# Ledger of designs, part 74: designed miniproteins, single chains, continued (3)

Each design is a single chain, and the fold is of that chain. pLDDT is the mean over its residues in the fold that is shown.

## One batch from the design tools (miniprotein)

Design m10717
Fold by ESMFold2-Fast:
Structure m10717 (fold): chain A 68 residues (1-68)
Amino acid sequence: MSEEQELRKRLNELVQEFHDHADSLTPEQSQELLGLLSQAYLALRQGDLEKAKELLEEAEKKLEELKK
């Protein structure tokens, strides 16, 4: 699988995980996570794979912290 395909799959998985936990998030937390996911999507569209990876890792970390 290409790096771009792997990052797109990761983005889709994080979006699904976000929706699964949306009822537990404050409006501020939801806005922050959506912002990171949107920025990752734009980075992928622009071919900036390094930026996309960084943004996805940040979003994943925030989701994991909110699940604790």
Scores: mean pLDDT 81

Design m10718
Fold by ESMFold2-Fast:
Structure m10718 (fold): chain A 82 residues (1-82)
Amino acid sequence: KPSEKTLEAEILLALGRMAYTLGDYELAIELFEEAARLAEEAGDWRLAARAYEALAEAYEKLGDREKAAEYRRLAEEYRALA
């Protein structure tokens, strides 16, 4: 059974992906940040990795290559834990 935090993180990740698809990268970042936080609190490292990968993509669209690289590194670290 996924925790309530895991379910909330999945919903936020899906909403963030919708915002990203619509070109609202700032909203996508807010939603992905909250998804990553909830995934980390739930110990769902796979979900945390997905959220950080999504953050990297959104920051890349905003031209923040440094933050994009940082979040890709975090996604790789969490993916290794999963």
Scores: mean pLDDT 88

Design m10719
Fold by ESMFold2-Fast:
Structure m10719 (fold): chain A 86 residues (1-86)
Amino acid sequence: MKLTQTFKNLTPEEIEELKKEAEELQEKGNDVTISEDGNSLTITVDNLTPEQVIAHALQAIGLSLEGHDVTISYDGDTLNITINRS
């Protein structure tokens, strides 16, 4: 399964932290693509198990409970999570 996470309204510090986390996933052998657009970051991870995808969805729900704007959608192959931190 594929996961695409889009983070919006990030500080420079948050961008660097998320890039580092994505690079650590690449080092662990996951197919990771990172795309930066201004203060937004999109991270795509391929070859995840259903259990890993569920774990990421639960983490996103946790961020929503903390007051972040989170949207989750599934298109049959890719879980899309958008997190707006403003």
Scores: mean pLDDT 79

Design m10720
Fold by ESMFold2-Fast:
Structure m10720 (fold): chain A 54 residues (1-54)
Amino acid sequence: MSWQEEERKRIKEYNKKIDELVKEGKFDEAAQLASDYIDELNRERRRRGAELRK
C-alpha cells in the first residue's frame, strides 16, 4: 500500500497552494486551507484506522 507516498504528495500539494495564496496576499484563504488540510489528515487517518481493522 502506497499510503505514505499519497500522504507525502498531499502535503506537498497543500504547501504549494498555501505558498501561492500567501504570495497573492490571501492570508485568510491560506489559513483556511491549512485548517482544511489538518481536518483532511484527521479524516484520512480515521478511515485508514477502520481499514486496518479489516
Scores: mean pLDDT 74

Design m10721
Fold by ESMFold2-Fast:
Structure m10721 (fold): chain A 58 residues (1-58)
Amino acid sequence: SLADARRSLARAREALARGDYAAALTGAWHSKQLAEEAGDAELAAEARRVMEEARRRS
């Protein structure tokens, strides 16, 4: 659901802020999958940005 996608993205952002790049990547990936299933392209793009940032810093 969109609510689950947003919750996963929020947790991914918190993990990214803590420097937990593995948790950030996992949470953002999960959020992206849920957003794509729901047809929310904007939320999926936000999740992709978090994934890219986590990969850059890992």
Scores: mean pLDDT 86

Design m10722
Fold by ESMFold2-Fast:
Structure m10722 (fold): chain A 82 residues (1-82)
Amino acid sequence: MDNFDQSIRLAQQQGDDRTVQYLTRVRNGYIISRRQGRDDLARRLDGYIQRALRYGQQGDTDGMTQTAQDGFDYFRDSLTDR
């Protein structure tokens, strides 16, 4: 089971729809990055997901939400060079 599915499931169990949306967008960005051969971007997005999952497992919902948002913002900003 990958870290993306675990993070999204954990946020769903906590009833945090906003974090679910951010994590889903980061996961989609990871898939796009892998398809485009952007391995550096994919590794960065995986790092955000691993960090968000750790915060969520520790009960730090604010840290999980902020990390998921930061990952989405990083992906969004990376699209500016398209």
Scores: mean pLDDT 80

Design m10724
Fold by ESMFold2-Fast:
Parts: sequence; structure tokens; C-alpha cells
Structure m10724 (fold): chain A 77 residues (1-77)
Amino acid sequence: SNAQALRDEAVALVVKGTNLLHEAEDLKDTDPEKAKQLYEEAIKLFREASRLAEQAGDTDLANVARKLAEIAEEKLK
């Protein structure tokens, strides 16, 4: 179904964003400019994942993606 495709895409974006978030954390002390770019990319992916999850009717996945975006946003402060 279209909802399943949206959910699968949302999951893929969460995985990609989480990998970028971990890479940013590893780089924050040695390359803070690259870390900032990776946090910003992760935020965009998590926000897109949340929207796709909402369209798929997966509220739990949407909430997870939103909280991951909030965590990444806090790292930019």
C-alpha cells in the first residue's frame, strides 16, 4: 500500500539521520564545522521522516523522528 511505502521511507530516513547524528557526535571536538553540518542534515532527515510517518498513520514513528530532531537541534545550541 502507499502507506507502507511512506512508512518504509520514514524508517530509512530515521536510520540515515541516526547515522549522521552519531558521526556528528564523534566529530564535535575534532571538526566542529563538519559536526554542525551533519547535525543540520540529520535534523532535515528526521523532520521529513516525521512528516512521512504522519502521512502513513504511524504516530509512534512520527513521535520518535520528532524527538530525534529535537535532540539534534539541542546539539546546535
Scores: mean pLDDT 90

Design m10725
Fold by ESMFold2-Fast:
Structure m10725 (fold): chain A 57 residues (1-57)
Amino acid sequence: DELEKLIAETMEKLKVDVETADKIFLAYLNKDYETVIKLLKEAGASEEELEKIKKLA
């Protein structure tokens, strides 16, 4: 899944901690993309990275 890979790559790039990664993963499984975007933004994802994720969601 391209979206799952992009989320995983973004988390790896940002060195997201395990607790935050678990929250993002749970939101993704529930198709709660607003929470995925919010948590990635709080972790330091760029606007370009967030837009790419939104495009695939």
Scores: mean pLDDT 81

Design m10726
Fold by ESMFold2-Fast:
Structure m10726 (fold): chain A 78 residues (1-78)
Amino acid sequence: MERERKIEELSKLAGEAAKKEGGDAEAAENMVRRLATSLELSAAQIERIIEEVKKDENATFNSVIELMGKEYSRARKK
């Protein structure tokens, strides 16, 4: 539960910050890298998320954070 709340909060902040930077693919990539690193995801996991973002023309930063949440949940699954 705490992990889900943390990801949701980061999603809102990332969405606002990335939109301020123009919200293009490059800005989204930089925000994803920073947020995923703070979630302690591996470099490989970060690159997978970025690749999915680049392929999805309709990707919003909230969708990106949702992908990070799923990846974080899988990585931290016990």
Scores: mean pLDDT 61

Design m10727
Fold by ESMFold2-Fast:
Structure m10727 (fold): chain A 61 residues (1-61)
Amino acid sequence: SAAEQLRERIAKALENKDLAELEAVEQEVRDMLAAGKLTPEQAEALLSLVDAAKELIKIES
């Protein structure tokens, strides 16, 4: 599913410490929510994962 692909992108971005990719995923989640391709619950979960990944990168740096 689209949500699963986005979760994989978040996980890979975290492994690579790729903040630019996390920003890109965050924008795609918002765009897909606006287009009705994600439920609000799916979008909230994905955005929470992006926020957590960004914070982990900052702490590990």
Scores: mean pLDDT 83

Design m10728
Fold by ESMFold2-Fast:
Structure m10728 (fold): chain A 83 residues (1-83)
Amino acid sequence: KLEELRELFKNSDPTSQMAMVKLLAEGKEVTPENIEKLIEEEKKRLEEARRNEEEYTEELEEKLREELLEKEKKLREAKELLE
């Protein structure tokens, strides 16, 4: 019951502790099976987020490079007109 849950929490690693807190916040039953499932789901989410972050960074770098080139071109055109 509640005491068993607290003992399990204290003896668990930080990852498992976070999973337990999440289960409690969602009103789900705090069982070893649910903890493991949540940890696996979080790992999958982190992998997906990491993949998306890598793709997003590369696309963002390309866009920034294009913007910088456009700004340089406009600045050069303005400079030629003023000179």
Scores: mean pLDDT 69

Design m10729
Fold by ESMFold2-Fast:
Structure m10729 (fold): chain A 74 residues (1-74)
Amino acid sequence: SMIDALETLLKNVDTFDKEQIKSALISLYDVAESKGLKESAEKIKKLLDELDTLSQEEAIKKTKELIKEVIKSL
């Protein structure tokens, strides 16, 4: 299911480099848009725009928070 896929993503995100975080956020954005989660989609887009300015630890932390937010909204 979509929730199972997002939970798997959440388990693995601590191992991701910035390229993998970017790919994960793009996938998460597509999920949020497809489900009409406009506020979550805007937050994901903002994080994508800021990604190169963030530390690895901060990028992982914010990505985990957004994955959890999307899961709760499904």
Scores: mean pLDDT 87

Design m10730
Fold by ESMFold2-Fast:
Structure m10730 (fold): chain A 75 residues (1-75)
Amino acid sequence: MEIAEKAIKEVEKINKDLLEGKISIGEAQKLSVDIARKAELELVKQGKLEEAEKMRKEIFQITTEAIREALEKKK
């Protein structure tokens, strides 16, 4: 599995835990940032700068949508 795909799937799992109320919004943000940073460093080491940028944008979008849904559930 490619580094970007693995990182995105790990962030999706964290966001699922957020939506199920298993973790806080702050925890989900910290975990997602850590996953994105580790994957970005590995992609940069491989010279895959464009893939690193695309992955970071996708993770940001997925996390933002999950936080929005979590906030809506709180009402």
Scores: mean pLDDT 80

Design m10731
Fold by ESMFold2-Fast:
Structure m10731 (fold): chain A 79 residues (1-79)
Amino acid sequence: KYTGVYESKFGKIKIEEKDGKLYATFDTGAVLELKKVSDNVYEAKTEGSTLTLEFLSEDEIKLTNSVAKGANAIYKKIK
């Protein structure tokens, strides 16, 4: 359902399922495990911050960074 490639002006995020877990791969090459916190909301831990990924629809992700809460990014599914 959530797997695919999503894009914004800030770059791309690839969402993949492996071994029953969801992973987000960023343009930087970083691969982060997504942990479910509610029906459409997942979190990923980075060094020094937490990323929150909210699936707004089948084709949109809202990305929020814990250290940059005013800079929300919307990613749209392209694949």
Scores: mean pLDDT 78

Design m10732
Fold by ESMFold2-Fast:
Structure m10732 (fold): chain A 79 residues (1-79)
Amino acid sequence: MEAEFERLREEAERALRRLREAIAAGAPREEIERLLRETARLALELALLARELGLIPVSEEEIRAEVEAWEAAARARLA
């Protein structure tokens, strides 16, 4: 489980880096939106796993709401 958490964390970090690079390179909106969705998905999986492992004392509903809010805020900044 700890190894799974570290693997997901590394994948999330790589996805975030790719998203940042695409934005810096002026990639098409469709590409940025795809990378944003991928980053949000990995963040959700990582947070849900952290909750299951007892690392964070928040509900699944709170985690989903936070990830959705982050994705919406990121999209608004790109608009």
Scores: mean pLDDT 80

Design m10733
Fold by ESMFold2-Fast:
Structure m10733 (fold): chain A 61 residues (1-61)
Amino acid sequence: SDAEKAAEAAKRAAELGDAAAASVAAYQNGMHGDKEKGLEGARAGQAGDAEAAAEGSVKAA
């Protein structure tokens, strides 16, 4: 699936400090993988925590 690629994109977004992009990637990964981890990452990104959003995206994949 494309979940692994979305997780990689979230890591790059976090490296650039782009919490919004990381939040979206975490949400998308959650829809196709671990929904709880994806939602946790999306919530973190919405709060401005790009690192936590990327972590959630990776775990959701």
Scores: mean pLDDT 76

Design m10734
Fold by ESMFold2-Fast:
Structure m10734 (fold): chain A 92 residues (1-92)
Amino acid sequence: SMEEVIRRSIRVAEERIEHLRSQLPTLSPDTQEKVERIIKEVERLLKKAEELLKKGTPEAIREAMRLVIEAESKLTMAEMLLWVEKQLQLKA
């Protein structure tokens, strides 16, 4: 079901957040601040998606999916920032 897909995506997003948090101490202060801001926004989106899933209307479920897709996009941006930082550290 769409609800099961959304719940699975939220769990995967939470694992991605945990990984990003574990890497924060290895990053420059500027990159760390940017990644932390993204994590906070993603957590806000995931919390709202969970509230919409509890509401359980078809409209709420569609909006929850939209928010999860937005959260996943933002996590990809954070992961790219992490990757770029690590590449720069290797070249220094």
Scores: mean pLDDT 90

Design m10735
Fold by ESMFold2-Fast:
Structure m10735 (fold): chain A 59 residues (1-59)
Amino acid sequence: SENEKKINELLKKASELWKTDPEKAREYFREALNLFKKENGWSDEEVEEALKRIEERMK
């Protein structure tokens, strides 16, 4: 699907930027998670929890 492609592109961009621009990387991760939320019915709390887990893994 187009949304799956967009999510994968955003995740790739976020991963590439994590070491050089972590704030921009975080924005891309959040955008990807918000698209995933729209398709899978996640809550805002689940998106925030997933983002925190990603940030912890990238340290």
Scores: mean pLDDT 77

Design m10736
Fold by ESMFold2-Fast:
Structure m10736 (fold): chain A 55 residues (1-55)
Amino acid sequence: MREELLERAKRDLAALLEAGMSEADARQMVIRELVEAGVSEEEAREIVEEALREL
């Protein structure tokens, strides 16, 4: 479900940013995690951009 993926992306992004990772690197890592979970690269990018907007 898109909302579950969004919440997951928000948690992962927040954790990576708190650990000192740059926004660009955190974005790339979470996109890759979503793609590995079966999300298309296009949808993964949209979810990550949405998650960053809400942080």
Scores: mean pLDDT 82

Design m10737
Fold by ESMFold2-Fast:
Structure m10737 (fold): chain A 74 residues (1-74)
Amino acid sequence: MKLPSEAELLLVAGDIYEGLGDYYRSQGKIDEAKKFYEEAIKLYEEALKRSTDPELQERAKKNIEDVKKKLEEL
């Protein structure tokens, strides 16, 4: 049994922060939603930098684009 890669853990952390951003946005807490979305983007960008897996790189890129769109719509 091998531990997840650092890039995989960063991708999961990004997913958690994106979910927190979505939660605060649903409550009308726009400043908190913005903070969590900005942190999610940073985590996804770090996952992309540390990944050598093309599938993980594509997931990170898509997630960055999705969160940037959510951030612009706030």
Scores: mean pLDDT 85

Design m10738
Fold by ESMFold2-Fast:
Structure m10738 (fold): chain A 58 residues (1-58)
Amino acid sequence: SAAEQLAQLAELVLGRKVVALEDLSADELEERAREIAKELGTDDTIEIIKKLAEEYLS
């Protein structure tokens, strides 16, 4: 799923395990990623994924 793929990519980018992202649907992840892009003022996928992963790490 897109959520699993994003979790794996986030783990690669952050260098640590990301568990919280597994509970989100692909649609929810895409919506939140778009909101983060607006907050950061960027379309940089790596920065968006990093921020998204940091928000959902427990």
Scores: mean pLDDT 65

Design m10739
Fold by ESMFold2-Fast:
Structure m10739 (fold): chain A 66 residues (1-66)
Amino acid sequence: AEELLERGLEAYRAGDYETAVRLFEEAIRAAKDDPALRQRALRALSGALKALGREEEAERTWQEAL
């Protein structure tokens, strides 16, 4: 889970937002028993979705992180 989040953040910093979204979604699934890591991955996913212009999905994802 942590490794997927780290790889997603690397993709995000490189401007590869589509790869970042995929990796963050994988991190969320892998972190089902780790609420803190899942919350971090959800917040990161929201940021990547906003960068892609997927604002409605980003807002929904951000609400799930709360």
Scores: mean pLDDT 83

Design m10740
Fold by ESMFold2-Fast:
Structure m10740 (fold): chain A 66 residues (1-66)
Amino acid sequence: KALELIGRLEEALRAGDLATARELAEELKQVNPEAGELALRAVEAAESGDYVTALRLLGEAYKVAK
């Protein structure tokens, strides 16, 4: 489930759907708190326009969830 949520979150970030990305990051935090915290930081970076940092942090969330 954690990896599925990360995949959906990546799609939301690439689409610029930050509201959906935040909801998915909150759900990920309930399933895997460490991965979810990284995903929330990724959403915050994307909200500030830093998509490079957002995708890097999402990659770290993937490594933690695996």
Scores: mean pLDDT 83

Design m10741
Fold by ESMFold2-Fast:
Formats: sequence, structure tokens, C-alpha cells
Structure m10741 (fold): chain A 55 residues (1-55)
Amino acid sequence: SEEEIKKLYEEAEKAEREGVRAAILGDEEKLKEAVERAKKLREEIKKLLGSDTLP
């Protein structure tokens, strides 16, 4: 549903902001975690949006 996609976008944006903060603070572990989370969420969004056979 569109609500699920919107929530995934919000979560991905949050992960991206956490990554930026971690980079500024020099927290390599949190930066890596935030990058992996954002990537996973973006892949999930692509799966939902890339299905042009889903009416």
C-alpha cells in the first residue's frame, strides 16, 4: 500500500540522517549500520515500486 511505501521512505530518510550524524562524530560503527539500513530499506521500496504487474 502507499502507506507502507511512505513509511519505508521516512525510515530510509531517518537512517540517512543518522549516518550523516555518525560521520560528523566519527562513529564508524554507527555510520556503517546506518548505511546498511538505508540500503536495505531502499531495496524494499524498489521491490514494491518495480512490480509493474501489481494492479
Scores: mean pLDDT 77

Design m10742
Fold by ESMFold2-Fast:
Structure m10742 (fold): chain A 71 residues (1-71)
Amino acid sequence: SAIDYGKKAVELAKQGKLDEALKYAKKALELDPNNPEVIEYAREVGGALARAGRHDEANKLMKPIGEKEMS
C-alpha cells in the first residue's frame, strides 16, 4: 500500500539510504498523494534529503504537498 511504501522510505532514510528512500517516497505519493500519513513520510524523507544537501530532490518530492497558493 501507499502507507507501506512511505514507512519503508522513512526506514531507508534512517539507514542513510537516501536514493532508495526517495524511490519509495515517490511510489507512496504516486499511489495516494492526499493521504496524511503518506505526506508525513514524504516530508520526513524530504527533510533528510535537504539536510544531506540534496535540495533539488527534496523540492521535487515535496512539490505536490506544497502547491497551495495564497489567495
Scores: mean pLDDT 77

Design m10743
Fold by ESMFold2-Fast:
Structure m10743 (fold): chain A 72 residues (1-72)
Amino acid sequence: KQEEIDLEVELALHLIRAAIAKLTGERTGNPEDYKEAAEHYRRAAEIARRLGRTDLSNELEKLAQEYEEKAK
């Protein structure tokens, strides 16, 4: 169960980093912040899929694509 706990921690950290980057991008309008948010949502989606949280993974992938598009 150590591997599962480690994945849960990594998921939480990427979600926190995505939220910070998202809020910073909303405040600044800087495309680089939206790109950073997209990258963290994508990493979180990968971890969620490995944890068997398919619905969460799909929603995080959609968020990653949304913020990647905002970064253009």
Scores: mean pLDDT 85

Design m10744
Fold by ESMFold2-Fast:
Structure m10744 (fold): chain A 67 residues (1-67)
Amino acid sequence: MLTLDELAAASQAIADAAQKYRDKTPEEVAEEVRKRLEALGLRVTSLSVHEINGKLVPIARVERAED
């Protein structure tokens, strides 16, 4: 499982991407979330973006990348 620090970093990256790109397409939000998570050394195993109340909400599953 990911460490608490890795989960916190991933959660912050997702939140920052959603906040900055909240008016963009689901595809653009998904790409930015993936980019940020990969920059943290995480492998994205699942990524979806849902539209909830007119806002884009990214949901990602991540695991630790190999060293």
Scores: mean pLDDT 73

Design m10745
Fold by ESMFold2-Fast:
Structure m10745 (fold): chain A 71 residues (1-71)
Amino acid sequence: MLTEEEKKLAKEISKLLNELDEAVQAGDFERAREILKKLQEVADKSTVNKEALKRVIETLERYLREKEAAA
């Protein structure tokens, strides 16, 4: 089961991921990069699932590069 700290972290990550998707859909890649930087900060401070968070962030960086190349 997730701890209260893990639940709070998951909620914040979920909000950032939703904001990232909205920024990408709007073509606002500057905002998308800013949100990605915030996700990196959250991952760096996490002591739980840090490797999984880092992997997700790397996937999102690749996704942003592909979207910019297609634009």
Scores: mean pLDDT 74

Design m10746
Fold by ESMFold2-Fast:
Structure m10746 (fold): chain A 69 residues (1-69)
Amino acid sequence: KPSKEELEKALENAKKGVEEAVANGDEATMRAVAHGARELAKIAEEQGDEETAKEAREVAENALKGKPP
């Protein structure tokens, strides 16, 4: 199982990935980040980390909508 620190680092990387992909209009990267963020949200929720799960869901939605977090 990933640690809370690993989940938070993955979340921060996902947020930066969305910002860069949106700035470049890179739809393929936006979809990839959305997929990763949804997986992160599922793992965080399974571990009882509701805050990280909530933020990860928001990152996934922003990535799919092509909007920065």
Scores: mean pLDDT 78

Design m10747
Fold by ESMFold2-Fast:
Order: structure tokens, then C-alpha cells, then sequence
Structure m10747 (fold): chain A 64 residues (1-64)
């Protein structure tokens, strides 16, 4: 269901925060890319856009 997709995406967002705090920017970006796909499937395009932007920023940090 749409609600189950959003719940799963929110869990991935929480995992991304934990990865970020651990300094694992590549892992955090991958998790946000996964959550963005789930938000998009659920029709939550605003959350998907936010997660994709976060992933881009984290990819930039990982290149340093």
C-alpha cells in the first residue's frame, strides 16, 4: 500500500541519518536514493525530491 511504502521510506531515512552521523556518506546517499524511489512509488513527490537532493549532497561529500 501507499502507507507501507512511506513507512519503509521513513525507516530508510532514519538509517541514512545514522550512516551520516557515522561519517559513511556513500552509505547515507545510497539509503536516501532508495527512500526517494519508495516515496516516488507512493506518489509523495516532495519527499522524493528532498531525499534525492540529500543524496546528491552526500555524494559530493563522499568525493572529498
Amino acid sequence: SKEELIEKAEELDREAVRAYLAGDYRRAAELLEQSAKLYEEAGDFESAKRSRRGAEQLRELAEQ
Scores: mean pLDDT 90

Design m10748
Fold by ESMFold2-Fast:
Structure m10748 (fold): chain A 71 residues (1-71)
Amino acid sequence: MEKAKELAEEAEKALAEGKLDEAVRLAEEALKIDPEIAIRVAKKVALAAYKAGDSESGARALKVYEEAVAK
């Protein structure tokens, strides 16, 4: 679905800008539309968050991943 792909692209842009909280929010929105895309986005966000030392954003991304694989 186009909207889920747009959310994934915005999340990657947010990651490039260092906006981890916005990237997590976009992953959560993608989860509501397309769990498969949400899994891919959540993995990228979790990796970036842990690399930056942001364990809170990393935990939120992991939650998105867990909910997506349950669907």
Scores: mean pLDDT 80

Design m10749
Fold by ESMFold2-Fast:
Structure m10749 (fold): chain A 67 residues (1-67)
Amino acid sequence: MELDKELLRRIAEAAERGDLEAARLAAAVALAVSRQLGDEENAALYERILAQPSPAAMAEAARAAIA
């Protein structure tokens, strides 16, 4: 719960800086961990973030998930 919010915030911050590679890496790691734990809802969330076409869209998706 709290860890997921921190991960989402870090993804958003990296994407907001235009560091798409760091944002994608963080989201991919979070996705892998969610799948390993059987957390289907969080896995779907991180997949949606990774599917975003731009850093701005990725940041927006991550910020929306925190709210």
Scores: mean pLDDT 80

Design m10750
Fold by ESMFold2-Fast:
Structure m10750 (fold): chain A 99 residues (1-99)
Amino acid sequence: SMEEFLAKLKEELDKVVAAVAAQGDPALEAAAKDIRDKLLKTAERAIAKGLSPLEVLEKVGTVGLIMVALVETKLGEEAADILNELLSEALAKLYEWVK
């Protein structure tokens, strides 16, 4: 169901935030939380437009890539690489569940 999809998306994004928080960098943690919040809003807007879970996830992935590029500009390459790896793992798990 769409409710189950949103719950899993939130769970996987919360895991990204938790993994970043464990590193003890407040700026990186704030960036991870901002990405989570914006990706959840992106998903909600896509669902409101009648997109399927797979289409929603593809859109979330695209926005996530843009957000990581912005983090690289603000916090540097190492911070962006950490977020990119964790976010890519989370989205891959969601894609396997949705397919």
Scores: mean pLDDT 88

Design m10751
Fold by ESMFold2-Fast:
Structure m10751 (fold): chain A 70 residues (1-70)
Amino acid sequence: SPIEELKKVAEKLAEENPELKEETEKIIRRVEEDPSAAREAAQELLRLAIVNGASPEIIEELERLIKELG
């Protein structure tokens, strides 16, 4: 499911940028409580990835998920 893929990408982002772990976990908890927030959460994760210089692979996965969720 797109939500399971989003959780996996958030985990990868936190592995590359450990300082983002708490924020990524907070975003994912929001999606687990309200699946309708998944697209907004993916957009927030994309902003965090870009600002913190995450790998192109993570950025591309998040862009793909935003398209699938919207």
Scores: mean pLDDT 86

Design m10752
Fold by ESMFold2-Fast:
Structure m10752 (fold): chain A 93 residues (1-93)
Amino acid sequence: SAMKKEKIEKLAELAKGIIEGMALIIKSILNLFRTEENKEEVEKKIEEIEKIEKETLKKIEEAKKEGLESGDVEKVKKELDKIIEEFSKKLVK
């Protein structure tokens, strides 16, 4: 139904916003502790975060696409929660 499609689209947009917000906060924290001595290490860490962010956003887009085809809102919620959790765990390492 059109209402299920709208819910799936809103869930995907919320998940994207969460991922982008988390990445921005961590990159901002890394930049606050940047020194001339650690500049290259910080830049490498930021590049890795941006790579993980890009890969995670692609996973959200695929979950949205599959959800729109199936109409299963609860399955989309569960998959998006898992994607966000996995992203968060990667940021800690």
Scores: mean pLDDT 88

Design m10753
Fold by ESMFold2-Fast:
Structure m10753 (fold): chain A 55 residues (1-55)
Amino acid sequence: SLEEKIEKVKREATREGVRKMLELLDQGKSVEEIMKAARELQKKYDEEIEKIKNE
């Protein structure tokens, strides 16, 4: 189903996003900068999911 495809993409995106955030933390980025990057990344993936829904 379409929902299954969206869920799979969301899980993959979240996993990669978390990994990226941990890398930024290891680089000594501030919590505020990491949160901003996480928010931007989440928004990008949310937009991809919406695009899939509208196809």
Scores: mean pLDDT 77

Design m10754
Fold by ESMFold2-Fast:
Structure m10754 (fold): chain A 85 residues (1-85)
Amino acid sequence: SSAEALEQLRIFVESALESLGKVFSPADVARIREAMQRLLDTLTPSDSVEHINEVAVRVAKTLAATMAARDAELGLRGLAAIEAA
C-alpha cells in the first residue's frame, strides 16, 4: 500500500541519516534531515506506490552520492596526512 511504501521510505531516510551521522557533523546532518523532511512532507498516502517508489529511488541516489562525496573527501585528507608524514 502507499501508506506502507511511505513508512518504509521514512524508515530508510532515518537509517541513512544515522549512518551519515558517523562521518558528518551534527549541523550538516541536521541540514540534510531538514531537506529530507521537506521532501517527505510533499508525499501522502494518497500518492501512488509508483510515485512514492520513484521518489525513494531519487532519495537513495542523492544520499549515496552524498556519502560517496564525503568518502572521497576523507580519502584525500588521508592521502595528505600520509604525504606530510
Scores: mean pLDDT 80

